Designed miniproteins, single chains. Designs and how they scored, part 20

Each design is a single chain, and the fold is of that chain. pLDDT is the mean over its residues in the fold that is shown.

## One batch from the design tools (miniprotein)

Design m672
Fold by ESMFold2-Fast:
Structure m672 (fold): chain A 94 residues (1-94)
Amino acid sequence: SSEEIINEILEITKEFLENLKKAKSLDEAQKHMSEAFKKIEKLMKKLSVEDAEKAYNEIKKLIDEIKPELSPEKQFLLDLFLHEIKKIVEELKK
């Protein structure tokens, strides 16, 4: 079920990115980011380090694809989001 967990993480990420694109304010965008992060953190903590790194790399690809469509402020929020996800992966490493 590691494949199923990774797929769930990617679906949460896609939903977050769509909500971020539609967000009318930075406060709304930050709320969507916080909600997505909590769900992803819970799921990533169930993964091995290798699978968590795989999930992180797939999240990064999705973010890199959508960045050109977003305002600079929303791009910055995605950089913060990706940084926080990377911290989860690093915490799983000894």
Scores: mean pLDDT 89

Design m673
Fold by ESMFold2-Fast:
Structure m673 (fold): chain A 55 residues (1-55)
Amino acid sequence: MKADKIINELRKLYQQGASPQELIQKAVKLLNENDLSEEERIRVSQELGKLVQSL
């Protein structure tokens, strides 16, 4: 799934010490560049929220 690739990219940035702002900016860029279903967009948003809460 395209959402899984985006989520993995965000997790890699998180592991590299990216700030919450950098994670949000990357997520917005990837969501705009990829043709995602509504369900896939929701999954990316939920995982982004979890990563940001962990920082």
Scores: mean pLDDT 78

Design m674
Fold by ESMFold2-Fast:
Structure m674 (fold): chain A 66 residues (1-66)
Amino acid sequence: SAGAELAAEALAAAKTAAEALRAGRDLWQNGQVSPEEAAAGARRASEAGLATDRQAAAFYTGVASA
């Protein structure tokens, strides 16, 4: 989906877990991704070696923040 691709690109651009968390939060606040799309995009970026598992987890936390 477009949201999952956006999530993967945003996460790939992040250099730290803190940047990944902010990227996820920003995409959620702008209504650009669902939590499911964010999880799918984070998995794709991690599998492609463009993000660490820690960065992917931080990104998802930003999107799904309680």
Scores: mean pLDDT 80

Design m675
Fold by ESMFold2-Fast:
Order: structure tokens, then sequence, then C-alpha cells
Structure m675 (fold): chain A 83 residues (1-83)
């Protein structure tokens, strides 16, 4: 359902925000939390889940710091599209 997708997307963004904050990437955490708050549609939720998948992919390649930097860029991009 749309509500389930929205909830899943928000939860993914919040998990990534906590991880970014732990790693000292405060800007990524801020952007992810803003994206979670602005999520109102299944499309937004799917995009947040896509960010989690991209993060996991980079992490699987041993690129954890690069994954967080990529995540910041993608969250910023999504927020621009939400405006």
Amino acid sequence: SEEDIIASGREAAERLAELAEERGHERAAELLRRAAERTRSAEDGIRLLGIEIGYATLLSLGKEEEALEWTERRARELLREMD
C-alpha cells in the first residue's frame, strides 16, 4: 500500500540519518531527516528506499564513507525535486 511504502521510505531515511550522524556526516543526516519529513507519496518513499539500496551497494564494495557522501548528494537531489 502507499502508506506502507511511505512508512518504509521514512524509516530507511531515518536509519541512514542516524548512521551518517554517527560517522560525523551531519549534513547528510539533516538532509535525510528533512526528506523523511517531506515524504507524502509512494514515489517519494520509493526514492528514499532507492537511496538505502544505493548505500548498501556501495557498502558491499567496501566504500562506506563514499556511500555516505553519495547518500548526502541523493538526499539533496530528492529535496530539490520535492520543492
Scores: mean pLDDT 84

Design m676
Fold by ESMFold2-Fast:
Structure m676 (fold): chain A 81 residues (1-81)
Amino acid sequence: SQAAQEVQAIQEAANEIARIGREAGLSEQQVLKLVSAFLRYALERTEEAREELEKLLSTLDKETQERIRAIIAALEARLAA
């Protein structure tokens, strides 16, 4: 089903974001915060969830921000199709 495909895509994106965060040297608490904000945005699609995610991303180094934003953009494009 489309719902199952969307859940799978969100799960894959969450795992990739966690991996990138750990590779960038983020603590497990920082990774958990980032993944939680991402999941809230992906599932709720509210402006508040988007702003929380963007605020967290803006605290990261530019390379890590770009890698994570690319994953989010790819997911958004996939969910919009």
Scores: mean pLDDT 85

Design m677
Fold by ESMFold2-Fast:
Structure m677 (fold): chain A 125 residues (1-125)
Amino acid sequence: SELLDKAIELLERIEELARRAGDVWTAHLAAQARDLVLAAKKSKDLEEKIRLLERALELVREIREGVRLALEGASPEEIAERLNISVEAARAVLGMSRETLEELLRLSEEAIKLLEEAIKELKEK
């Protein structure tokens, strides 16, 4: 699956960028989403593939929301409440440069699009 291979590459890039910037929370979610997409690629059960990809999509949407809130100037407390994470994790997201946050936003939006397209194609089978 070309869509899933591209999604994995984007998720690996998100993990690397977040890890280098000290955002362990975003890096962890990206790694979990990648592992779910890899599991979906290996599964021969259509319903399991869809379920795994929908879970991966949820995690990438959480990454996008955290990055978007940080770019919009949300407080650590607002990010922590919205994402149900610690204030310390929210501060790590806010600690990233604007350039890194904008790149993470772009990568997460593209990964979301690829995962949504892959899920749609599987549901049409």
Scores: mean pLDDT 89

Design m678
Fold by ESMFold2-Fast:
Structure m678 (fold): chain A 87 residues (1-87)
Amino acid sequence: TASEAAARGRERAQELGFDDKGVAVHAGASTAMAEGGPELGARAGYQIAKAVGGDPELARQYTYEGGKNGFDGAIEGGARAGVAASK
């Protein structure tokens, strides 16, 4: 589910050394959208990063590749996109 994907993406961002609450929120949102597929992930990753002053192109790349590679890919891509959004 989207909620399950969001929780796993937040956990993955923390594992990558990013335990800030802002990073966790963006990682969760990006992971949930990437679970919906590469196109939805790419659009969401870009818009989240753009809205919060991060790196939109890097976030888009992570969520697109993540969304292509199933649930585990969405978790990794969403977590990294959350980090990119928080730069």
Scores: mean pLDDT 79

Design m679
Fold by ESMFold2-Fast:
Structure m679 (fold): chain A 64 residues (1-64)
Amino acid sequence: MLSPEEILELARKQIESGKKSLGEVYDDTHRLLSQALAAGVVSRQEVVKVMAELNELFEEHEAK
């Protein structure tokens, strides 16, 4: 299972590669975090934090 940091790093690389839309990256990241939460390897607070960081990355990407 990927850590929260690895999930966020994967999302960043997918955004930079341009192979997936921002919506697809969002859905993939949320799915991986939901799986990690269900497996008990992350807290709900960590999920919220990673999704907030992902939204900041989207705003930075769209602003450029």
Scores: mean pLDDT 79

Design m680
Fold by ESMFold2-Fast:
Structure m680 (fold): chain A 80 residues (1-80)
Amino acid sequence: SEALEKLRKAIEELRKKYGNKLVDAETFLNELRELVKDDPEAQKILDEIRKELESAYKGKKIPVDEFAERVLKLAERLAS
């Protein structure tokens, strides 16, 4: 899927940008949305990811590598 490929690349970019830092889940997801703003299918996948992660991570800061991995795995499942 083109949408999944764009999400994978965007997730990789943000993982490299933040490195070993903690990130706010909403900030990370909003930056992903900006990176794929030209792809409506990728945005729909991100909306479902947000729903699934909101109750566990809303208002929390998480290690970027851990959150990026979680988002990537969920994107792969939702795009299939």
Scores: mean pLDDT 82

Design m681
Fold by ESMFold2-Fast:
Structure m681 (fold): chain A 90 residues (1-90)
Amino acid sequence: KIDELAEQLVNEEDLEKQLELNEELVELLEKEIKERLEKGDLKGVLELQKFALETGKALLEKRRAEFPEEDVAEALARIDAQLEALDKQI
């Protein structure tokens, strides 16, 4: 369900609906992270953080024309660096 919600978020064209989907996704991710932490599943937490970053990257790439090019480039570079760091920990 989280995967389906993330896909809907990335494919949504309406900013207001995209914001609503993002709020739902964040709530589900926070709940899942808490559950995995309570179980001591640190690898599962890192995998979920990676998923969230990948979703954020896809959103930025889809909507890049709506933002200053420099801001998008910096955000994408930071996400890529975070994804690389998480891959080394997983």
Scores: mean pLDDT 78

Design m682
Fold by ESMFold2-Fast:
Structure m682 (fold): chain A 94 residues (1-94)
Amino acid sequence: MLSEEEFKEKLLELALKAVESEDPAERARLIAEMAELVREYARSQGLSEEAVETLVTAFTLEMRHAADNRWSREEVEEMIEKLMRALRELREAD
């Protein structure tokens, strides 16, 4: 299991690779890898399966938009902080 810091660092690395990739197949693979990483981490935090899938779906859609629009490192970091906030809110609600 990853710590919060390890999770954020690994997710940022994958997200930056996805936005920099010019290969649609590589981009799709990286986004799928990030989706699984988010699932594993959210489950490790005690979220329900419904909360996990809601979070993964929202993140996957935003990440596709980020990659298609070639977001900056700052924008990607802001997206990850939003994900961490959503995860905390879902953990408290669920």
Scores: mean pLDDT 84

Design m683
Fold by ESMFold2-Fast:
Structure m683 (fold): chain A 82 residues (1-82)
Amino acid sequence: MTEEEKRLIDEAIEYAKQKTEEAVDKSVENVARAAVLLMGLDPELVEPIAKAIKTWLDENYPTVEEKAEAVIAMAENLRAQG
């Protein structure tokens, strides 16, 4: 895992810990960017992946706290894979 990928994952976790909708949105964007970089995908996929993650969170988690916990789990899974 590169230093940029590590930075994106660490920032995603710190954003999610703020437990606000704005911070969760920033966290999701960092998770999507880290995933795209780790998988060697086109940067154009960052926005659609972030949107898909946010939609999934909104459908499955009623509170911002639960969304934050879910995105932290995603970030930790990416860290474990890198």
Scores: mean pLDDT 84

Design m684
Fold by ESMFold2-Fast:
Structure m684 (fold): chain A 79 residues (1-79)
Amino acid sequence: MEELKKKFNELFDEALRYARERGLSQEEIDKLIEAFNKAYLGEEPEDEVGKLAQKAFELVKSGKYDEARKAMREAVEKA
């Protein structure tokens, strides 16, 4: 559990850095944070960003970290 949370947080931090580098607004970044928090808690996705966040978390649980990075980057691009 702790290792899964650590790995998800590491990849999520990478996604937030990518979002900032792309010039996303604070509102868009807050939307990403909410989507990834909901995915981690197992809450239902509300939009495309939420669905991509859920997919990324499922990939992290499966040890598919490169695919998880891609899903997180797609979530940033849709935010």
Scores: mean pLDDT 80

Design m685
Fold by ESMFold2-Fast:
Structure m685 (fold): chain A 90 residues (1-90)
Amino acid sequence: DRVGRLIQRAVDRIQRGDIDGAIRLLRRARRIARRQGIDRGVREIDRAIRYLQQGNIGGALVNIGRAAEIVGASQDVIDHIRRRVQQILG
């Protein structure tokens, strides 16, 4: 829930071009996922951050979507993320 909402907010920041803001939100999501023992979620978030730092927005969005599903984000959060990803990628 809390992790999923942070990932959703990170995607909203990417949509607005605030990549630094997105990375900060993903780092917060990563810390919570780590405390919850969701190792696969942590790995997908780490890959997303790396792709954002490299300017690979498309790669980052794929890993963000996987992270949201792995952390068990609510369906409304998943749907919001999917909608934003479609808007960003066209």
Scores: mean pLDDT 89

Design m686
Fold by ESMFold2-Fast:
Structure m686 (fold): chain A 78 residues (1-78)
Amino acid sequence: MKYKVLVDAGITNYVTSVELAKKLVPLQLREGDILTLEESKDEVKITNSQGNEVTLPKEEFEPILKRAIDDGFLEEID
C-alpha cells in the first residue's frame, strides 16, 4: 500500500502518545512524501521517498494510520 503526505506538519502531530511519536520521528515526513507500507504477519515496515524506514507492530501503527487519514494528513494512492 502507498500513502501520500498531504501536509508539512509531521505525522507526530497526529499522535497523542509520546511513545508512538518517538517511533515515527525517523520518517521526517513532509508534504508530498510517498509512504510505502509492507505488511508482514505482525509488523508493518514503512519507507518514505527519502529512504527512511520504520518498522512497527501492526497493532501500534493501525490506529496512527487511521487517525492520519481521518485528519487529512495521509491519502491512500495506487
Scores: mean pLDDT 69

Design m687
Fold by ESMFold2-Fast:
Structure m687 (fold): chain A 87 residues (1-87)
Amino acid sequence: SVEDRFREFLQRLIESPEEAAELVPELLALARELLADPSSRLGPLVPTVLQGVLLFFEQHPEFAEKNKALVDEARALLAEARRLYPE
């Protein structure tokens, strides 16, 4: 399921940050799918996960500089997620 894949890629990013170039785009795509599905059990967790992805970029500035489009996408998606699940 989308939810299982989201958990898998998030766990892989935590365990293997060197795979971020492959994993971050997939996590953002799955996050978009979760936000589009109001029945998703993981939808309310998307803002927290995206905040974690942005913290990852802060901790890996060279990666963030090379992947500015992913940083911008993650920020835009976090803003959308917070509109749907305000905390």
Scores: mean pLDDT 79

Design m688
Fold by ESMFold2-Fast:
Structure m688 (fold): chain A 81 residues (1-81)
Amino acid sequence: IPEELKQRFYSLPEEVQEMTGLLISEALAKKKNDEETAAKVQAVLEEFRQQLLAQGVSQEELERMLAEARELAQEILAAEE
């Protein structure tokens, strides 16, 4: 993983870091046709989103955090080839 992507990852809020890791795990499971693991990761991600909503994070803020996490996950996956 390029140093720039590592620096970016560790500069993000811990919640976005967690989402990024979950999105990478989901994408890798889907790429391997491991539907069971992909479903489990999706369930963990949804539970995490619900926890953030319960803590007072707005829907709009969650969507922004998820978009940032998704963008970084795609960049990391692309760097892996």
Scores: mean pLDDT 79

Design m689
Fold by ESMFold2-Fast:
Structure m689 (fold): chain A 62 residues (1-62)
Amino acid sequence: SSMVAEAQKLIDKGKAYLSKQDYQTSSDYYQKSSDLYKPVDPVRSRSYQQLSDINKQMSQQQ
């Protein structure tokens, strides 16, 4: 679906920012991906929510 394609683009951006150790921006992109997956793929939504939460915590502890 178009929502899955949009979520994948956000995930790719999240990965790019994570590679730069920009945990806050990476968290924001994973959160948006989680939200897009929620009605379509709740398992993937949960996985990206967890990644968002972890990256958010890392950004706060820097």
Scores: mean pLDDT 85

Design m690
Fold by ESMFold2-Fast:
Structure m690 (fold): chain A 73 residues (1-73)
Amino acid sequence: GAALEAARARPGLAAAGAAVAYAASGQITKEDAVEILVEKGGASRELAEEIANAPTEEEAGRKFVRAVASGEI
């Protein structure tokens, strides 16, 4: 269905979003989150580091959503 096709079309974006949340909650390292953002999300290394090094989970999520909305990811 359309939901499965959307998930398949952007599985890297879903993985990138999960990495942001997991890094902010301490489940993975910021270094791992940067790698996932670059390799799976298509983010530049500079943008990935900015998102992963955000001071709060809320700020990290806000930066990620903004980057997706602007087409930077």
Scores: mean pLDDT 74

Design m691
Fold by ESMFold2-Fast:
Structure m691 (fold): chain A 59 residues (1-59)
Amino acid sequence: MKLTPEQEEEALRYSRELARKLIAGEMTFEEAVKELVDRFGLTEQQARDFLVKGVEEVS
C-alpha cells in the first residue's frame, strides 16, 4: 500500500506528535500504533515504521 506524498508527510507529522507523547510516558507504543492505523488507514507494520521514524526525528 502506497500513500501519496501529502498523506505520507501528514502521517509522519502526526507520528512525531505521537512520538513526543510516547517519550513523555503519556501513551504506550501500541496506543500510538492504533492511532496511526485508525487515522490514516495504515497497516500495523506501516504504522510501526512511521512511529519509529517519528521517534528518531524527535530524539
Scores: mean pLDDT 80

Design m692
Fold by ESMFold2-Fast:
Structure m692 (fold): chain A 74 residues (1-74)
Amino acid sequence: FIYQIALAVAKRDPEKAIEMTFSEDPEIRLASAKALYEVGHKEEARKQLERLSTDPDPEVRAGAEKLLAEIEKE
């Protein structure tokens, strides 16, 4: 479960978590953006999710679009 690792990194080192949203691994990119939002770095997470909504990986795009819709619905 990559998300649990991303969550721990976002709590201890948010700069590293932001870097992870640019990872070559699409699962790490999406999980890191989700983790940033969950730990309270909401503005940075929104920015990265907007970028990931145009990602070359279709699963990353779908995940980012879903999260953005949930954030905007707030």
Scores: mean pLDDT 81

Design m693
Fold by ESMFold2-Fast:
Structure m693 (fold): chain A 90 residues (1-90)
Amino acid sequence: MELSPEQQELEKQLAEALEKGEEKSKVIEILRELAKLGVGGARMALLAITDKDKFKETLEKLAKKEGKEVTDRHFEIVDQEVQQLDELLK
């Protein structure tokens, strides 16, 4: 599916904010706007940054809905990616 113009602009703003090392709060605001547009990846990234417990709960619920088992290794990979994002936003 083609991305909406609003989603494309927000994704561009997110990429620029991350590349420039802008404030974590600004990245969170862009992710919130993308999540409001229904971008699941943005919602998961927002939860991972702002509420790690809620993120893990949501990930487990999605895995159960899809009939997939979430292993400890999946959480380790996700935690590494979130840690890299947190380091980038310092």
Scores: mean pLDDT 66

Design m694
Fold by ESMFold2-Fast:
Structure m694 (fold): chain A 101 residues (1-101)
Amino acid sequence: SEVRERLAAALAEAGLTLLDFEKISENEFRLVVRDADGNVQEVVVDFEKGEARIRTPADARGPLVVALYDPEKKVVKVYVIDAGTGEPRLLAEFPLEEVLK
């Protein structure tokens, strides 16, 4: 997937490894990333509700990955948030139809 390749490259620049990126239901996609300390983060985005569920170890101190759906633009936006500062940085933006392929 071109989306997967571009996302993996963007995450790698932030020190993260993309482990998985897939559509898990009609309205949900999931990404799984690993940080430099070996902590695994799972993000599930519901693009009908515009909700994101993030699962990360409670003791993880690495950057957080957040994925959000923008219903106005019909794009999925992937951010990295520094855990110390809380500053979001946009890594990648994909049309929803490309995520669903």
Scores: mean pLDDT 74

Design m695
Fold by ESMFold2-Fast:
Structure m695 (fold): chain A 56 residues (1-56)
Amino acid sequence: SAAGEAGGKAAEAAGKAGDAEKAMHLGVRYSNLAGDDEGSRQAGEGARRGLEAGGL
């Protein structure tokens, strides 16, 4: 979904910037807002990639 994709990108960017709290909050928020399995995965994977890239 568009919400899951946008949320995943936002969470990834936050994680890369070193903002673990924001990355996690965005991942959870947009995973819930997506309302589908694909969107939820996109949001969660974005947060995970961002946190890993940010060294968190």
Scores: mean pLDDT 75

Design m696
Fold by ESMFold2-Fast:
Structure m696 (fold): chain A 86 residues (1-86)
Amino acid sequence: EELRKAASEFIKKLQELARKAGEMGRYDEARLALKAIDMVQLAVIENDEEMLRIASKALEELKKAKTYDEGIEIVRKFLEEMKKVR
């Protein structure tokens, strides 16, 4: 329950980052955010608790981010962590 709720909240924040990236013409960063959304959605569908825990931790970091650039750096780190657990 809580992990799925965190995943939903993380997806909403990633959607906002993708929107902001697109508005700024930072299309490579928008693609990173969209890739992160896809990976989180797959983790929810597959009920992969390990991946959902990684998403939950990334959400906690993203809530503390003060700038757009900090948010994108958290997304990059999240994608690298997800690759390790494939």
Scores: mean pLDDT 88

Design m697
Fold by ESMFold2-Fast:
Structure m697 (fold): chain A 107 residues (1-107)
Amino acid sequence: SEELRKEIEKLKEELRKLENEAIEKVKKGDYEEASKIFLKISEIYDRISELLSKVAPEAAPDYRRVSELYREGAEKLKKKDTKGYSKLVSKAVGLVIRAIGAEIDAA
């Protein structure tokens, strides 16, 4: 499970880079590119959820829900619904904080 934890940490680092890129695209009004990045973020959160099911199963559902929220956010961005996407991202952040707590408890 040490190798799985290292893979999860690597995926979380990729997420940080993509989330920063998405913010920059939104700031520039490039909603189409931001939407594509949100879909990539969604795929990575799904992968983290899958890996966590083996090492910290109590955290896995929250990461799966975050993946869903980023997919919904991508749709909102395509429609230029900036209020809608902001609400979904805020909810996703809360779920990630809760999931990190569960990962710490499982360690």
Scores: mean pLDDT 86

Design m698
Fold by ESMFold2-Fast:
Structure m698 (fold): chain A 110 residues (1-110)
Amino acid sequence: MKVYVLFLDLIESSDNILPYLKPGDTVVVIGRIPADVKSVVRFFELLGIKAEGIVSDDPEEIADWLVEKYPDKEIVILVSEKYKDHPFIKRLVELLRARGKKVEVKVLEK
């Protein structure tokens, strides 16, 4: 089972992540605004999808949390095509791989 990481600032309203999710997968919702993170986590929970929220803009804090919480899970970072080369994503991937995590960056399709 995989952990799908969704950054609210790095997706567009036209993005649809539901086709990528399988039973037993977990979604981690990350954003800077607590109310927005809570709302999106609640949306996934209402669909029967396991979801957790992090309010952070620090890639090291996020990387450490993901490694500790999901030591045996593959991480999939979901981004819109516009943000696929974003410096934040590059830094987070480098930090996760340095910690021994298997990481994939998946560009969202409409």
Scores: mean pLDDT 79

Design m699
Fold by ESMFold2-Fast:
Structure m699 (fold): chain A 84 residues (1-84)
Amino acid sequence: KVEELLELAREAQKLAEELDSIDARKAAKHLFEAAIALENGDEKEAIAHLEKAIEYLRKAYEETKSKEIEELLKRAEKVLKELK
């Protein structure tokens, strides 16, 4: 789960750079913070950051209509479901 969140963060950062999306960049930051929180055993903090990342990925998708952002959003939602 930690490694999956880090992978999602790296992919979101790459897409933020490629698409010049501020919302995707914010999502990447929250995904990275979620991974750190989860590694430290703070599941509640990890969930809060992951929920914020999902919010920003939704905004990035509405703005860009990028299929890659849509796939990241689906993967992030799946991780959130597994943590709850």
Scores: mean pLDDT 86

Design m700
Fold by ESMFold2-Fast:
Structure m700 (fold): chain A 100 residues (1-100)
Amino acid sequence: SAALERFREQVRQLFRAALAGEISAQEMMDQIAALQRRLDIPLETLTEILVEVGRELAEEDPEAAARFREELEAVLDTLSPEMQEVARALIEALRERIEE
């Protein structure tokens, strides 16, 4: 849907800002959670989009992605329980480079 396309674009923009150090990993996750609630996006769909975008951007800049992952791990316990689950999936995705 057009709403899902806009959400994916907003997630990508927030991720780029976080990788550039313009916002913190916690701020990124908080803003994404607020958008997810506003747009009534299922938590599973949010997780899929975050993992997809995260992998895309990690391939573009692996060093920035590694730094972001460490920052996200450090703030994991400050997130809501739902966002902790989402963040863990993202952390796992960012640990791996593209496979065969």
Scores: mean pLDDT 83

Design m701
Fold by ESMFold2-Fast:
Structure m701 (fold): chain A 69 residues (1-69)
Amino acid sequence: GPELEAALAELRELLLTEPAFSEAQVESLIAALRKSPDRVTLGAALREAEEAGASPAVLAAIRRLLDLV
């Protein structure tokens, strides 16, 4: 729905500012989340972001997406 798309757009912009992620990795992750916005996919994305050392803002955005699904 529109809330999920807005949250995905916000996450995409935040990820593009992260030095640990390439543009291709960001687009791949957002496409996967858009295709399968479920707790398993989002949980995997959260673990990947934590392992990559993503900022607290990115981790908070993924957790917010988990609250929407």
Scores: mean pLDDT 81

Design m702
Fold by ESMFold2-Fast:
Structure m702 (fold): chain A 64 residues (1-64)
Amino acid sequence: SLEERAREIAEELIKENPLLTEEDIDEIVNFTLGMINGGMGDESLLEPLVKMAADALVFVEASK
């Protein structure tokens, strides 16, 4: 499923980024699925959308 694929990508991204934790996986996945369901993308954009969601969380965390 798209959710499972988004979760796999998010899990890989958090391993390489010290500002992201396992708790962020659900937020990244939910944000990505929200964008797709809202018409901002589709399955072909899944990987870049997951990366965009992760980058947004990193930016917010770094801005604290």
Scores: mean pLDDT 77

Design m703
Fold by ESMFold2-Fast:
Structure m703 (fold): chain A 72 residues (1-72)
Amino acid sequence: SSEKLKELLEKSRELAREIADELLRSVLPSILEYWKETGRASPEVIAEIEAEVERVERRLAEREAEEKRLAE
């Protein structure tokens, strides 16, 4: 069934996107800390990384809240 294969492929793409978000959540704070501690990045670069951290955290929090709503 081509429909079931399409669903599996779409779920695989969703999982890959979630993994990417989790990796960003894991690495962006460490990068931000490094640049803040070393003082080697401009304030503009720091602000861009902070904005990206907020976007990733918001997206993951929304996903977690929806999953929790469906489970509880």
Scores: mean pLDDT 77

Design m704
Fold by ESMFold2-Fast:
Structure m704 (fold): chain A 76 residues (1-76)
Amino acid sequence: MVSRVYFGAPAGSVKVGDKVTVTTANGQVFDGVVVEVRGSIVTARVEGDVPAGPVKVDFTGTDGSKLSSDGTVVDE
């Protein structure tokens, strides 16, 4: 199964195909891939049954910097 995660990122800092790490409130960690970028709003697809709700998203910007953002998992 797969889950979708929506999170914010500075415009131009991520692109489709970039890898992200999603951490749930209970500490579970999932790997994801960016599938859509709309300005500063990013959608990633995560492999696994991630509970709907708030998550932390860690990613690497195009300049190589380590970035974190708050995100939300939605039911498909």
Scores: mean pLDDT 79

Design m705
Fold by ESMFold2-Fast:
Structure m705 (fold): chain A 94 residues (1-94)
Amino acid sequence: FREELIEFLGKQLEEFRKVYEETLKETDDPSHRRALELLERAYEEFKKKKYEEALTLVAAAQLVGARGLDPATDEEAVIEEARKILEENLKRAE
């Protein structure tokens, strides 16, 4: 991963975390709570320099937050979907 992308990922993680934390104060939405949990995991992977895993977890958190409203969503299925989206985007970027 390029240094610029790593810095961008760190900033995105912090912004998304703030948004979902603020939302939880107002609604206590289960989907937003799950998105926050995925963002916490992404931040831990980012600290371990597992940038691909961190990106995948951020994408999964966005999917849960955007579609979400379904607290029964299978976390592993969402992570796998996010991974496929990232793989397709990487192939297009070459």
Scores: mean pLDDT 69

Design m706
Fold by ESMFold2-Fast:
Structure m706 (fold): chain A 98 residues (1-98)
Amino acid sequence: NAEIEAKLRALQEEALKNFDKVKEVYENLTLPMFNEAAERLKPLLEPFKNDKKSMGTLALLLSKSINLDEKILRDHPVVAALLYEAYLLKEGKPLPEV
């Protein structure tokens, strides 16, 4: 779905623009914060739930087994969107217009 992919790309670009803030949120990320971000993005993420490579990268990030870098956000739009939404939740901000 081109529209859903465009919306994920928009969130990915915002995550890249705000990388330092997104990285800070990731370093302090709790499972409840992650679950809330995932629920808010559910309609955008549902088509990508079977993206094994992105889900594997997300599992490694949540277990703190790898460091977050801009390449991960660039290669995995689903991961970028989830972490950017977690940042917006921490700031009390709505989803950006996508």
Scores: mean pLDDT 78

